# Designed miniproteins, single chains, continued (2): the designs that were tried, part 37

Each design is a single chain, and the fold is of that chain. pLDDT is the mean over its residues in the fold that is shown.

## One batch from the design tools (miniprotein)

Design m5258
Fold by ESMFold2-Fast:
Structure m5258 (fold): chain A 99 residues (1-99)
Amino acid sequence: MKPVASEEEIEKLKKEAEEYEKKAKESSGQKKADYLAKAGQKYAELGDAYASRGDNKLAIQYYKKAIDKYKEAGKLSSDVDRGVFDIQIGVLNLEIKKL
């Protein structure tokens, strides 16, 4: 049986996501986009962690939160960087569909 994400790992990811969201709120332009993207990555990792525990409802919630952060980052970014975020959003929508 594969190990599942621990509560400690989940709490660490939540703290990291919250810290990046705070930094995004205190920033503007490209720097804000970078912090929003980092927050999105931590929320995606939270989705993966909850999926590993069989908590599909929480996994979907965190994947959707990650998508929202990547959408916000894309609005502040160049067309090239926005394309990267659109790919990440597509991947997360496919992960949601599997659950």
Scores: mean pLDDT 85

Design m5259
Fold by ESMFold2-Fast:
Structure m5259 (fold): chain A 68 residues (1-68)
Amino acid sequence: MIHTELQAEIDEGMVLMIIGVAQIMVKKGESVEEAVEFIERQLDLLGLSPQKKAREVERAREELLKAK
């Protein structure tokens, strides 16, 4: 079951920061695949569940592909 709204907001903020760093990497010339691999490694270190990790990685890949 879910914890609290605050805990969910903190988790979301951490994921958004990781995606933000990956977007900067792509802007500086890294490939989308390199940025996705970086995101996967960071989410593993945060200890996310396998299902949540898979969902966040897919979301991050979509965000990177839509980046200007």
Scores: mean pLDDT 73

Design m5260
Fold by ESMFold2-Fast:
Structure m5260 (fold): chain A 73 residues (1-73)
Amino acid sequence: SKMDELIKELIEKVKALLPQVKDESLREEAEEVIKEAEEVLEDPNADPMKRTIVLFRLLAVLVSMELEIEKAK
């Protein structure tokens, strides 16, 4: 599905930024969201709302990571 494709793309973007993030709590949040998103993608019976929730959480952590990286420049 298009939603699953978007979630996969966001997981890859978050993973790509992780090495540049120095804030431990933000790294922990990002890793938790990645794990939750991967679990949702692996469950064929997962509630569609869970897909929407992990999509928004991935977007939120991605924005937070990008803001931290920008401030560090």
Scores: mean pLDDT 84

Design m5261
Fold by ESMFold2-Fast:
Structure m5261 (fold): chain A 67 residues (1-67)
Amino acid sequence: MNLFERAKKEAQRLAEEGNLETAEKIEKALVRLLTRQSEEDITEEELREALEEEGVPEKVIKKILEG
């Protein structure tokens, strides 16, 4: 599973738990990344930066990047 798919699944999980604010922040980060590259080309560093820019909590970022 690529990093985009992992981030997308975490956003869906958070939305199901009622954490819509964090789920929306993840989705915004992913949309911005997809404007410049494909899902398979997203690096860990690029994803981390985009998630941090949107204000996604570090605990959530670690779950996405580390599994």
Scores: mean pLDDT 80

Design m5262
Fold by ESMFold2-Fast:
Structure m5262 (fold): chain A 63 residues (1-63)
Amino acid sequence: KVKELERKIVSLETALGILEAALDFAEKSSYPGRQQDIETIRKAIEELKREIEELRKELQEAL
């Protein structure tokens, strides 16, 4: 249902914001291995962005 898709999108966008904040923290840090953490977070962000895009397409098709 349209309303359920909208709620899922908002939830994932919130999670995306949290990951973007974590990425910013890692980028500003100077610990060994931070580059690997940055890459892991970036991959998670890319996966979330793709899921959001797929849900947005579902929403568009449902309307």
Scores: mean pLDDT 80

Design m5263
Fold by ESMFold2-Fast:
Structure m5263 (fold): chain A 65 residues (1-65)
Amino acid sequence: SDLSYGQALIAPVSPEDLTASGHPESEVKITVDRKTGVITLTDTVSGVVLTRKMSPLMMEMLGLT
C-alpha cells in the first residue's frame, strides 16, 4: 500500500536503510564451471554454497560452449 508514499520524498533517506540486503559485510563470489555449465554462488559471510544450471542460450552468451 502507498498510504505514506509522499512522505518519503520530504525526509532524507539514509543509504544504509536503502541497502538492507547490501551490507558491506555481504560478499558473494560467483564461479562458473565450463565442464558442467553450473554457476556456483559462494556467500563469504555465511559460507553457504548454491548451484544453478544455466540454459544453453546463456552458456553460449557467456562463451561456455
Scores: mean pLDDT 54

Design m5264
Fold by ESMFold2-Fast:
Structure m5264 (fold): chain A 58 residues (1-58)
Amino acid sequence: MTKEDAIKAAIVIAQAFGGKVPVGTARDALLRSGFSDELVDYALKEAEEKGLLTLLPG
């Protein structure tokens, strides 16, 4: 899986939650999808920095 795949998955998860998602929920969903911790952390930071999702305290 690539960094781009992880970002796309993070966006899909955020859309399911209306654009705002608890960080723990987002991390768990991406880990269950087969992404590594490093890819999950990268994807969530990149997507939040680009305004594609908002992370809430988990």
Scores: mean pLDDT 81

Design m5265
Fold by ESMFold2-Fast:
Structure m5265 (fold): chain A 64 residues (1-64)
Amino acid sequence: MEEEIEKAAKLAGEAARKAVQSNSDETIDEATKKIQEAMKKVGPEGSRKANEAAAEYAQKAFDE
């Protein structure tokens, strides 16, 4: 359970970072779909935790 939440958070953060970096509508749409599917898989509570962690991963990757 925690491992799935962590994986979802990393995936969402990386997808968000790539979407911002590419500045492409297609990449943004793909990132959004991946994020939504990952969040659905971990459930409502897991989704909340994954979203919080995803924001942290996105910022860290962007600063590097």
Scores: mean pLDDT 68

Design m5266
Fold by ESMFold2-Fast:
Structure m5266 (fold): chain A 87 residues (1-87)
Amino acid sequence: MSLEEKIEKLRIALEDLEQLSEQEVSPEDLERALRALAGQLEQLGLPELAEKIRELAERAPSTSQQELLDEAISLVKKTIEELEKKL
């Protein structure tokens, strides 16, 4: 997978998270969405980011959706910026 392709897939994931942040979902649906994202990030060769997103998924029953999604969006944006510096 090219660096450009990896960045494009991360931008799609970011868009999905931003859309989810405009909706109210159950803690179970939020956990499932974040775990699915973590799996995708691991396949993209980003295991550290995947682990951080799994940690957010584990907090879904006890933490607000807004707080978890704001943290997830921030982590993905930071990773995109770091990868873009290598282009």
Scores: mean pLDDT 84

Design m5267
Fold by ESMFold2-Fast:
Structure m5267 (fold): chain A 94 residues (1-94)
Amino acid sequence: SALDEMKALVEEFKPFVEEMAKKLSETEQAIIAKLWEEVMNSKTVEELIEKTEKLLTFLYIQLSNNPNVSEEELKEFKKKIEELGKKLREIEAK
């Protein structure tokens, strides 16, 4: 199904989310883990997209407010988010 294909794609992105989350506080990492679980427990394509956007938006905001994260790391992260979003939309359109 499209939902299963999207979940597989998001799961491939997990190592990158975990790498960026390591720069954040233990409390923020716990929130990200919960948001990740919500993504993986999505029952529809619409819910998966919504939950994924919520997770990535939260992560981006926390990273942008972190003085230990460089402008170049933020640009690379934003680029990877945009690439994932494009791939998810391509699966949805099939």
Scores: mean pLDDT 84

Design m5268
Fold by ESMFold2-Fast:
Structure m5268 (fold): chain A 63 residues (1-63)
Amino acid sequence: MTGKQLAELLKSLKLPCSVFKPTPKSSTETPSSVTLSNQQEVKDYFQESCKVFGFLYQPEWFE
């Protein structure tokens, strides 16, 4: 999956929605869930997901 594909999936979500918190592959923790209630939380989730998964973050995909 690419960062652009993730952005398109997140833009298609109807709010509010629950998503798994992004976790590194080395984590042994069960992924926790978070609720996204507005567009800013979606953008924050996308930025953190790109950071965790190593995707290129381009804010224009949400602008």
Scores: mean pLDDT 71

Design m5269
Fold by ESMFold2-Fast:
Structure m5269 (fold): chain A 97 residues (1-97)
Amino acid sequence: SEEEELVKKIKEEAKEAKEIVEKENDEELKKKLKEQLALEAARLKKFIKADELAKELAKEAGITEEQLDKLAELLAELEETKDGEAFKKRFLEVLEE
């Protein structure tokens, strides 16, 4: 399916991005990569319902399954409130747990 192909591509891109960032040894890039991977994992879980890929991407981001679940709920809240600043603040708080 298109979903399975997208899943494979996202997983490969995430691994490649992680390797590049680790090679550059840039702490700001590492932080941004963690945030991006965590956001993509939450989106996969909440909207696409690709739970297994979401868990794998969360692991690459260095977050727990509990953090992933919290981020997915924050995305649902963002869709209702449209409050990007509240979302960003809560998102970063979850990542720092």
Scores: mean pLDDT 77

Design m5270
Fold by ESMFold2-Fast:
Structure m5270 (fold): chain A 97 residues (1-97)
Amino acid sequence: SRLRALLTPELRAVLEEYERALREKDEEAMLAQLRRLAELVPELAELEKRMEELEKKLKEAVEKNNLEEEIEVGVEIVKLAVERTVLVRELLRAARE
């Protein structure tokens, strides 16, 4: 797996903290570990950047009362959130192997 090349001891420690936060249902800790993962994993950093750009567009669409653009941008944000979840799950799986 290409993701195995990213599995430094530091990344493994962040993934373990993320799984702990998930088990404890600690949303603040989960978000903190997701930010740390984005610093260590370039693909996650790119997803976060794209989500921030879309969140700005969503705010502009809401301010302009443009319902069509609000729906379109909202759907794209959800798709990126799913891609982030899949990538994190792939990293967790690779760390267990």
Scores: mean pLDDT 85

Design m5271
Fold by ESMFold2-Fast:
Structure m5271 (fold): chain A 76 residues (1-76)
Amino acid sequence: MEELKKKLAELAGIALEDMDEEKQNIAIGILIKRAEKHKDQETLEFLKNNLTPEEIEKALKAAEELEAKAEAERAA
């Protein structure tokens, strides 16, 4: 979790200690999607090594819900 905290702090400029589980999952999910989009295998491998498959699924779902909300706003 220490390495993951550093990655998220760099990406979002926030401390994980101040994030609830929901916000943390969203941030992780965004990081996963971003790494997939940019074909960043090193980041994807890092995330797989530091997170369980269940945590990854929860994070991706949280990010998808956020993306769906943003997409609805963009459609206006």
Scores: mean pLDDT 69

Design m5272
Fold by ESMFold2-Fast:
Structure m5272 (fold): chain A 59 residues (1-59)
Amino acid sequence: PAPSADIEELTKASRLAAALVQAGPVSPETIRQALVDAGVDPELAERIARTIAAGQASR
């Protein structure tokens, strides 16, 4: 069972990442940097960027 704070932060980060991807093809580094700039935890930002990159590759 994960703490509620992690889920809330993940939800915010996912929304930001989705908005960036919708604007056009962006590098995982750009997504990670934008999330960190928005106040998302650096480790979480990197994991989200990696997940998006993997999702795009597994199309």
Scores: mean pLDDT 72

Design m5273
Fold by ESMFold2-Fast:
Structure m5273 (fold): chain A 83 residues (1-83)
Amino acid sequence: GTKLLELYKQLQQQVDQSLQNAQNTLQQGGSEQAAQLFRQSAQIYQQLIDDLKNSKDISKEEADAMIQQGNQLFQEGLQLQNS
């Protein structure tokens, strides 16, 4: 359905943004810890994409928890980068 395709697109954008932030952080000579947090965020979003792609019965609760974890890691990366 349309909602699943929108979720897939949003998750892919989150992966791309997180990886871009990690790469930018390293190119600027910034915090390796911040870059690692962005990479971990990308890994969580990618895992959810892979679970959806492989027809795993992921509950809404599990999907929401993974999204929240990815978002938290991304925010921690931003906070560390600005410290």
Scores: mean pLDDT 84

Design m5274
Fold by ESMFold2-Fast:
Structure m5274 (fold): chain A 72 residues (1-72)
Amino acid sequence: SKEEIISEIKKLLEELKELAEKLPEIRDNMLRTIERFEKILSVAEKLSIEELKKIKEEMERILNQAREALAS
C-alpha cells in the first residue's frame, strides 16, 4: 500500500541521517540528498505508488553505497 511504502521511505531517511553523522567526508553530499528526499516526502501523498517505489529503490541504493563507504 501507499502508506507502507511511505513508512519504509521514512525509515530509510532516518538511516541516511544517522550515516551522514558518521561520514564527515561525504556529509555535504548526503545532506543535499537528505534535503531532496525530505522535500519529496512532504508531497508523498500526492505521488503514485509507482513513483514512491522508484524513490524507495533510489534511497536503498544510496544507503547501501553510504554503508559500504563506512565499512571501508
Scores: mean pLDDT 81

Design m5275
Fold by ESMFold2-Fast:
Structure m5275 (fold): chain A 87 residues (1-87)
Amino acid sequence: SEFERLVEELLKELEKVAEHLREQGDEKGAEGIETLRRLIEEALKRKDYTRVVTYAQLAAAELRRNPKVPEEVQRRVEELARGLAEL
């Protein structure tokens, strides 16, 4: 489905940003994103689409608050979270 496609793209982006944060020495930031990624995966497996959208929005907000995350990555995650909420 389109929803599942957007979630898969979001999970890939979150994996990449967690790796980037570890490279920048932000272990706590990386762990926070990895936790949200896991929560999104679990919600999707349960078909709890409302929780998937909620966790996606929380991930976007977390990335906006972290100055080590490039603006382009923040925008991509925000776009994916918005797309999920609009389906």
Scores: mean pLDDT 88

Design m5276
Fold by ESMFold2-Fast:
Parts: structure tokens; sequence; C-alpha cells
Structure m5276 (fold): chain A 74 residues (1-74)
């Protein structure tokens, strides 16, 4: 439980830092990702392993979308 929560907190903190220097489109993607991670953490129907996998998938997706948004602005 705490390990998954700690990992999620670290990811959220990383995304919040990235958001500070991001444009509006990238900020929107990051905000969506943070909401999705929080929703996964609150879902009592998911096991700890399912939560961890979902959070990792969201994080990977977010990095890919942020990279695409940054390229579109370059």
Amino acid sequence: MEEVEKKAEEIIKELEEKKKTADAETQRVIDLAIRMIKHVLEDESLSEEEKEKSIEAIYKWTKEEVAKAEQARA
C-alpha cells in the first residue's frame, strides 16, 4: 500500500515540477495524468498490483504525450 502511494507521490511531484515550465497544452496533459493517478489510488476495487501497473501505464503514456506536445511547439 504505502510503496504504491509513495511511487505515485514521486510521479505526481515530478509531473507538477514539469507543469511549472510547460505550455498550456502540456499542462492539460499533465493535469489529466495526475487526475487519473489519483483516481486509481482511490479505487477500492483494485489490488495494489493493479494500482501499480495502472499508475506505471499512465506515467508512460504521459511522458509520450508530453514529448509529442513539446515537439509540436518546437
Scores: mean pLDDT 79

Design m5277
Fold by ESMFold2-Fast:
Structure m5277 (fold): chain A 74 residues (1-74)
Amino acid sequence: MRAEQARRLIEGVIERVRAFGVPGEEEIVEELRRLGEEMLRAIEAARSDEEIEERAREPAARAEALVEEARARA
């Protein structure tokens, strides 16, 4: 379930970015997918929920910044 939860979160973020309908959104979406791959690798390598939280924190923060960038372009 961890990987599936991460995919749902990432897809929801991507849908939110696309809802802004800004020019160049596909570049932001591509970067979000890359961050999603990093998060999935962190989840797969982690042995505990605490490790997931620690390893995913930086990619999640970068994803949030990209959402704010897309919103600013809208």
Scores: mean pLDDT 73

Design m5278
Fold by ESMFold2-Fast:
Structure m5278 (fold): chain A 114 residues (1-114)
Amino acid sequence: GLKKALEEVNDLKEKFRQALRSSSQEQRDLAQSFYGEVISAISAALNGDADKAIESLDTAQSIATELLKDDPESAKKITQELDKAKEAIKNGDVEEAIKYAKKALETLIDGLLA
C-alpha cells in the first residue's frame, strides 16, 4: 500500500548516506539534489499537483544523467524508472509512482557503491 511504499523510500536515506561516504563533493551535491527532487515529486503527487511532480522528476532525470555520465547504463535505468513514475502520476496512480521512484533511488545507490 501507499504507506508501505513511503516507508521504504524513507528507509533508503541511511543507505544513500552510506553510498555517498566515498563520493566526491560534486557527486554528493548532485546525489542530494536528485534525492531532493524525487522527494519533492512524491510530495507534489500526494498533494494532487501532477504538473509539479512531473517537473521535479524531469529535473531528477537531468541530474542523474550528469551524475552518472561515466555510467550510461545506470543513467538509462534511472531515466526509464522515472519515466514510468511520470506515467503513473499522469494516470493518478501515486502508489505506483512511488514504487518506480524507489527503484530509481535503489539504482543510484547501487551505482554509487560500485
Scores: mean pLDDT 84

Design m5279
Fold by ESMFold2-Fast:
Structure m5279 (fold): chain A 66 residues (1-66)
Amino acid sequence: SVSEIQEEIKRIEKKIEELEEKLEELRKQNPQDPEVQKQIMEIEIEIGMLRIKLGVLKVVLNKLQS
């Protein structure tokens, strides 16, 4: 339903916000640490995938409201 898609969009947006905060914290650590670099890359990939899903859901929502 439209309301379920809207709730999922809000959950994904909140998750992206939380991941971006974690990313900022990691970037304040030693930038030469390969474990820190790996964690940064993993979070950036997760944010990227969530943004793609968010875009798809917004397109679906627009079509359902049309």
Scores: mean pLDDT 87

Design m5280
Fold by ESMFold2-Fast:
Structure m5280 (fold): chain A 69 residues (1-69)
Amino acid sequence: SERRELIRELGRVVSELAANPKVSQAERERIAEEAVQLVQDLAAGKVSLEEVRAFIEELRRRLAEVEAA
């Protein structure tokens, strides 16, 4: 399902950011907390799949910035 694919994609991007030594511990913790909250809110029907996609796109942009630096 699209929901499961989005949750897997979110996990991949979060893991790639967390593994990158250019990402600070504080940024890793913030991203992890935001991702956990987003997954909980999605399960509770408080956020849409579109909001999850938007967050993934923000993380992808950040990953590209970090990898280019």
Scores: mean pLDDT 84

Design m5281
Fold by ESMFold2-Fast:
Structure m5281 (fold): chain A 79 residues (1-79)
Amino acid sequence: GSVQAAVDFGKQFPSIAIPLLVKELQDENRDARLTAALALQEIADPKAVVPLQKALEKLSSDPSAEETIQLIKTALNKS
């Protein structure tokens, strides 16, 4: 999905959307991971803090996730 659709979903239904977007950060598809990271950054909901920290731990060993990791760190600083 587009970043905007994910952001709109996250703002309307954060308790449902945030766990789904955090799960998408672990997807094998780089574009899916980037979309989820950008959406979480724009949503900037405090409920995302713990799930984003767990995602960082999971992705920290994946060199293909470097861009996603930077976006997650930015989202954490805004939340």
Scores: mean pLDDT 75

Design m5282
Fold by ESMFold2-Fast:
Structure m5282 (fold): chain A 89 residues (1-89)
Amino acid sequence: MEEVERLIEEARRALEEAKRLLKEGRELLEKAKTSKEAALGTGIAIRGVGLATEAYLLARRAIRLGEEGKATEEQIEEARRLVEEAGRV
């Protein structure tokens, strides 16, 4: 159960950071007036997508441990929500 708690917490942190970076990257791209500014916005957005992928993989691992009886029903439900949110990125 401690391993599943850590995976869910890490996935949640990665997803929140991903959402923050994607928003920041989009705002920079919308306001970009130079190729340098556009490149910065793009780089931030790419990092956000990478973190969303990490969150997805961590949440999927938590679900697998739940299928092995190593997680509570509440933890499995939270991990499923994280998979869905990360997959929408």
Scores: mean pLDDT 85

Design m5283
Fold by ESMFold2-Fast:
Structure m5283 (fold): chain A 88 residues (1-88)
Amino acid sequence: SSALMALAEASASLLPLVVRSSLEELPEEALELLDKAMEELTKAGEYLEQALKSSGKEKEELEQQALEYAKRAEELAREAKRIVEEAE
């Protein structure tokens, strides 16, 4: 599904930055964006889990919510990466 793919893409973008934050000091602005991205990613996962338990129109609406949250997580992760790269 588009929501599952977006969730996977957001996770792939977030994971390297989360690992880097445990190994080195990142700019505070980047850390704040990572926290927001993780929150949005968690919400996307929760909506996808609810979609798996649903059918018909409700499932489509829950998958759409998951997609929107996953896209926001990806956008926040990309902005965090930009800030980290500019600080290098």
Scores: mean pLDDT 86

Design m5284
Fold by ESMFold2-Fast:
Structure m5284 (fold): chain A 86 residues (1-86)
Amino acid sequence: MEFEEIVEEGREVLRKGNTEETRERLKELAERARELLLREGSEESKEDLKAVEEFSKEDPEEAALQILYLAAVEAVKRKNEEKKKE
């Protein structure tokens, strides 16, 4: 799963409101985003992920949103790199 796909899915889930089902799905998406960031993320994204991990102890829902935000930033960076080739 690509960073852009994770972000799109997360946005759809958030639109459906704050329910047990949406919280569980956001947690699954955040775990997938975390794995992708650790495998393919930039060094900056990995540093940001470490900061979010500290926050996840206090508020796991907010941490999931922060991880999805990091995936969105990574997707934008990748798209910008392709655009700069032209």
Scores: mean pLDDT 74

Design m5285
Fold by ESMFold2-Fast:
Structure m5285 (fold): chain A 86 residues (1-86)
Amino acid sequence: IDQKEVQEINDLHQRYYNELYEKYKEEISKLSPDDQRQARGLLDDIAISRTAADYYEKLGDSVSAESAREAAEISEKSLKTLLEKS
């Protein structure tokens, strides 16, 4: 992996994380401090999985891309369940 590809992956991960944070920040702020930490971990897991999906699609690996998208959906369902605690 060259430096440019690493930077592109990092930029994509940061973009997905920021989008998720803006979407969920108000709901996360209503949680306990421990649940807020768990929610932030789930945001990062979703961002990582979405970034991996885009990377695999770029490589033409549709099977790995689909698995990564499914992982992101599972993490987002876990986040939504956590947010229901208020």
Scores: mean pLDDT 85

Design m5286
Fold by ESMFold2-Fast:
Structure m5286 (fold): chain A 116 residues (1-116)
Amino acid sequence: SKEELIQEDLQLANEHLQKAEQLLSKEELTEEDVEEILENLRKALFHLKKILSEDVTSEEVINLLKRAINLIIELLKKNNTEGNKHFAKEVLKFLENYPVIKKALEEEIKELEKLL
């Protein structure tokens, strides 16, 4: 069912965010760590984008997007490369399509924009 597919996408998004969070807990990030963090963030966002494409905007989806943005902020604070900034800008551009979510995450978006 649609509800079962949404729950699967939420679970997969959460698992990928957990992997990114574990890697970001390291004091120093290798280039391989950064690549794995970005891959997990992209996969988490892929699953969240699938849910949003079904016109589903729940508190759980908003909370996972908030977590993703906070992880991007942490990544930029630890590793402020043009590649990581480019990824952050792509995420911000995507959020322009979802004004309700953009408003809910206004403080996190402002913090992220200061790092760009």
Scores: mean pLDDT 89

Design m5287
Fold by ESMFold2-Fast:
Structure m5287 (fold): chain A 71 residues (1-71)
Amino acid sequence: MIDQLIEQFNKVNIDLVNAKTLDEIKALEAQGDKLIAQLEEAGASPLDIDIQKGVQAVSVAVARLVLKKEE
């Protein structure tokens, strides 16, 4: 179900921006990638997939910047 996958994907991205270690960021990014693949398999449009990929890329970038600033 696409709605459940989107909800899980949103939770992963919230966890990404709150990640405290690089290993956590890598693990959450991998989870997000799996959810994007599942969304594509569930019949999400290519445009929706591209949007979700963009959202995750921003979340990963923000997480890495925040982690670097906290050091």
Scores: mean pLDDT 81

Design m5288
Fold by ESMFold2-Fast:
Structure m5288 (fold): chain A 90 residues (1-90)
Amino acid sequence: GSEEAREALRRAAERTPVLPLSEGTSKAVTEGLRRLGMGEPTDAEKSALVRAGPEERAVLAAALPRSEEQREAIRYTADALREIGDELDK
């Protein structure tokens, strides 16, 4: 459920240094997580998501409920993270 996904993010945040995120990046991650029903993320949780590799993203996706609404939210979050990753790599 969303609590399981939140717990996975919390554990990842413990192991991930906090990144200086732009206001736009921070807003995009926050909106994505709100759409997933995970509430408002901490800066450490935002940083963990931005640095998550494909395997970590798959684990987070598997922990979420499989409703139609949440499939859309997962796609939105994945697309936002991909755009953020592309921006950081340039």
Scores: mean pLDDT 62

Design m5289
Fold by ESMFold2-Fast:
Structure m5289 (fold): chain A 80 residues (1-80)
Amino acid sequence: MTLEELAEKVYGLTEGEIDGYKYKTVTRPTRLSDLLPEDVDVDKVYVIRQNEKGELEIIPITEENIDRLLEVGDIVVYPL
């Protein structure tokens, strides 16, 4: 399964597991680091977000953006 296929399958869902990944929709403003397990590989973490045009974006996570506040409706995806 590609990341784009995974994004389409989890968009509109709240929380669960698919194809060895865990996904969780943000229901209140929170930091990404507070949602992730301590030992997760951040290079395999993605945030799915709908942009201003209504397009679905897949945002890879880096050390630069791991501490940023997530928006309500963002979906965090990481490997199990």
Scores: mean pLDDT 75

Design m5290
Fold by ESMFold2-Fast:
Structure m5290 (fold): chain A 99 residues (1-99)
Amino acid sequence: TKISVSTSRAKSGETATASVTLTNSGTTYIAAATLSGGRLTVEEEERPPSEKGKTYTKSVKAEEGFDAFVAVAAAERNKDLAVAAAEEALAKEYKEYLS
């Protein structure tokens, strides 16, 4: 799974948008992908690899009083956690393949 983040900055009192794009580049079916409060949650399911390359794009909006920089920092942190989880899952698959 590939994750990319893009955002715009806004002045105080304006709406800012952070966009997260999630691409399924693996063979595991992505059952759900949700973005809430700057946190990205991905649920994967073992299915036939029919949706390899499927892309999900989610946006989170930061309204007045909420700093776009905070939204970006939260999205970047959660992206890193999602990448780490995907790498761990891949390592487990390699271990099973070598058995």
Scores: mean pLDDT 46

Design m5291
Fold by ESMFold2-Fast:
Structure m5291 (fold): chain A 70 residues (1-70)
Amino acid sequence: SMKEELASEGGRRAYEASGGNEKGGMAGAVAASFGADGDLRGAQTAIASAEKIGPEAGKAAREGMERAYK
């Protein structure tokens, strides 16, 4: 589905941005998934988790969420 594709791409980009950290990839996928559902509060929590891993991971998670939210 489109939501699964968006979550997969968001997760992949956040994983790469975190230097191969599985938690970064998971946070990016979750943020994009919440974005697709219009749940910005849920997405913010996932983005914050990615930011704790690194600023690049947080940015990737936010961008994935923004792409999915449309």
Scores: mean pLDDT 87

Design m5292
Fold by ESMFold2-Fast:
Structure m5292 (fold): chain A 62 residues (1-62)
Amino acid sequence: MVEKAAKEAEKAGAAGDAEGAKKASSRGNLQYGPEEQSAYAAAKKGDATGAGAAASIGAFNG
C-alpha cells in the first residue's frame, strides 16, 4: 500500500494534479490529516518528490 500510494502521488505531483495527490495519500475520505494536505500542497507546486513522501507517510500511518 505505501509504495503504491507514493508512486501515485508522485505521478500526480509531476502532473500538477493536486487533487490526485491528495486522493492517493488517503485510503478513503474519512481522514484529512496533515499528510493529505502536504501532498495537495506539494502537487500544487509541482513537487513530485514531496507529494510522494507525504503520501507514503499517510499510507503508513493510516
Scores: mean pLDDT 66

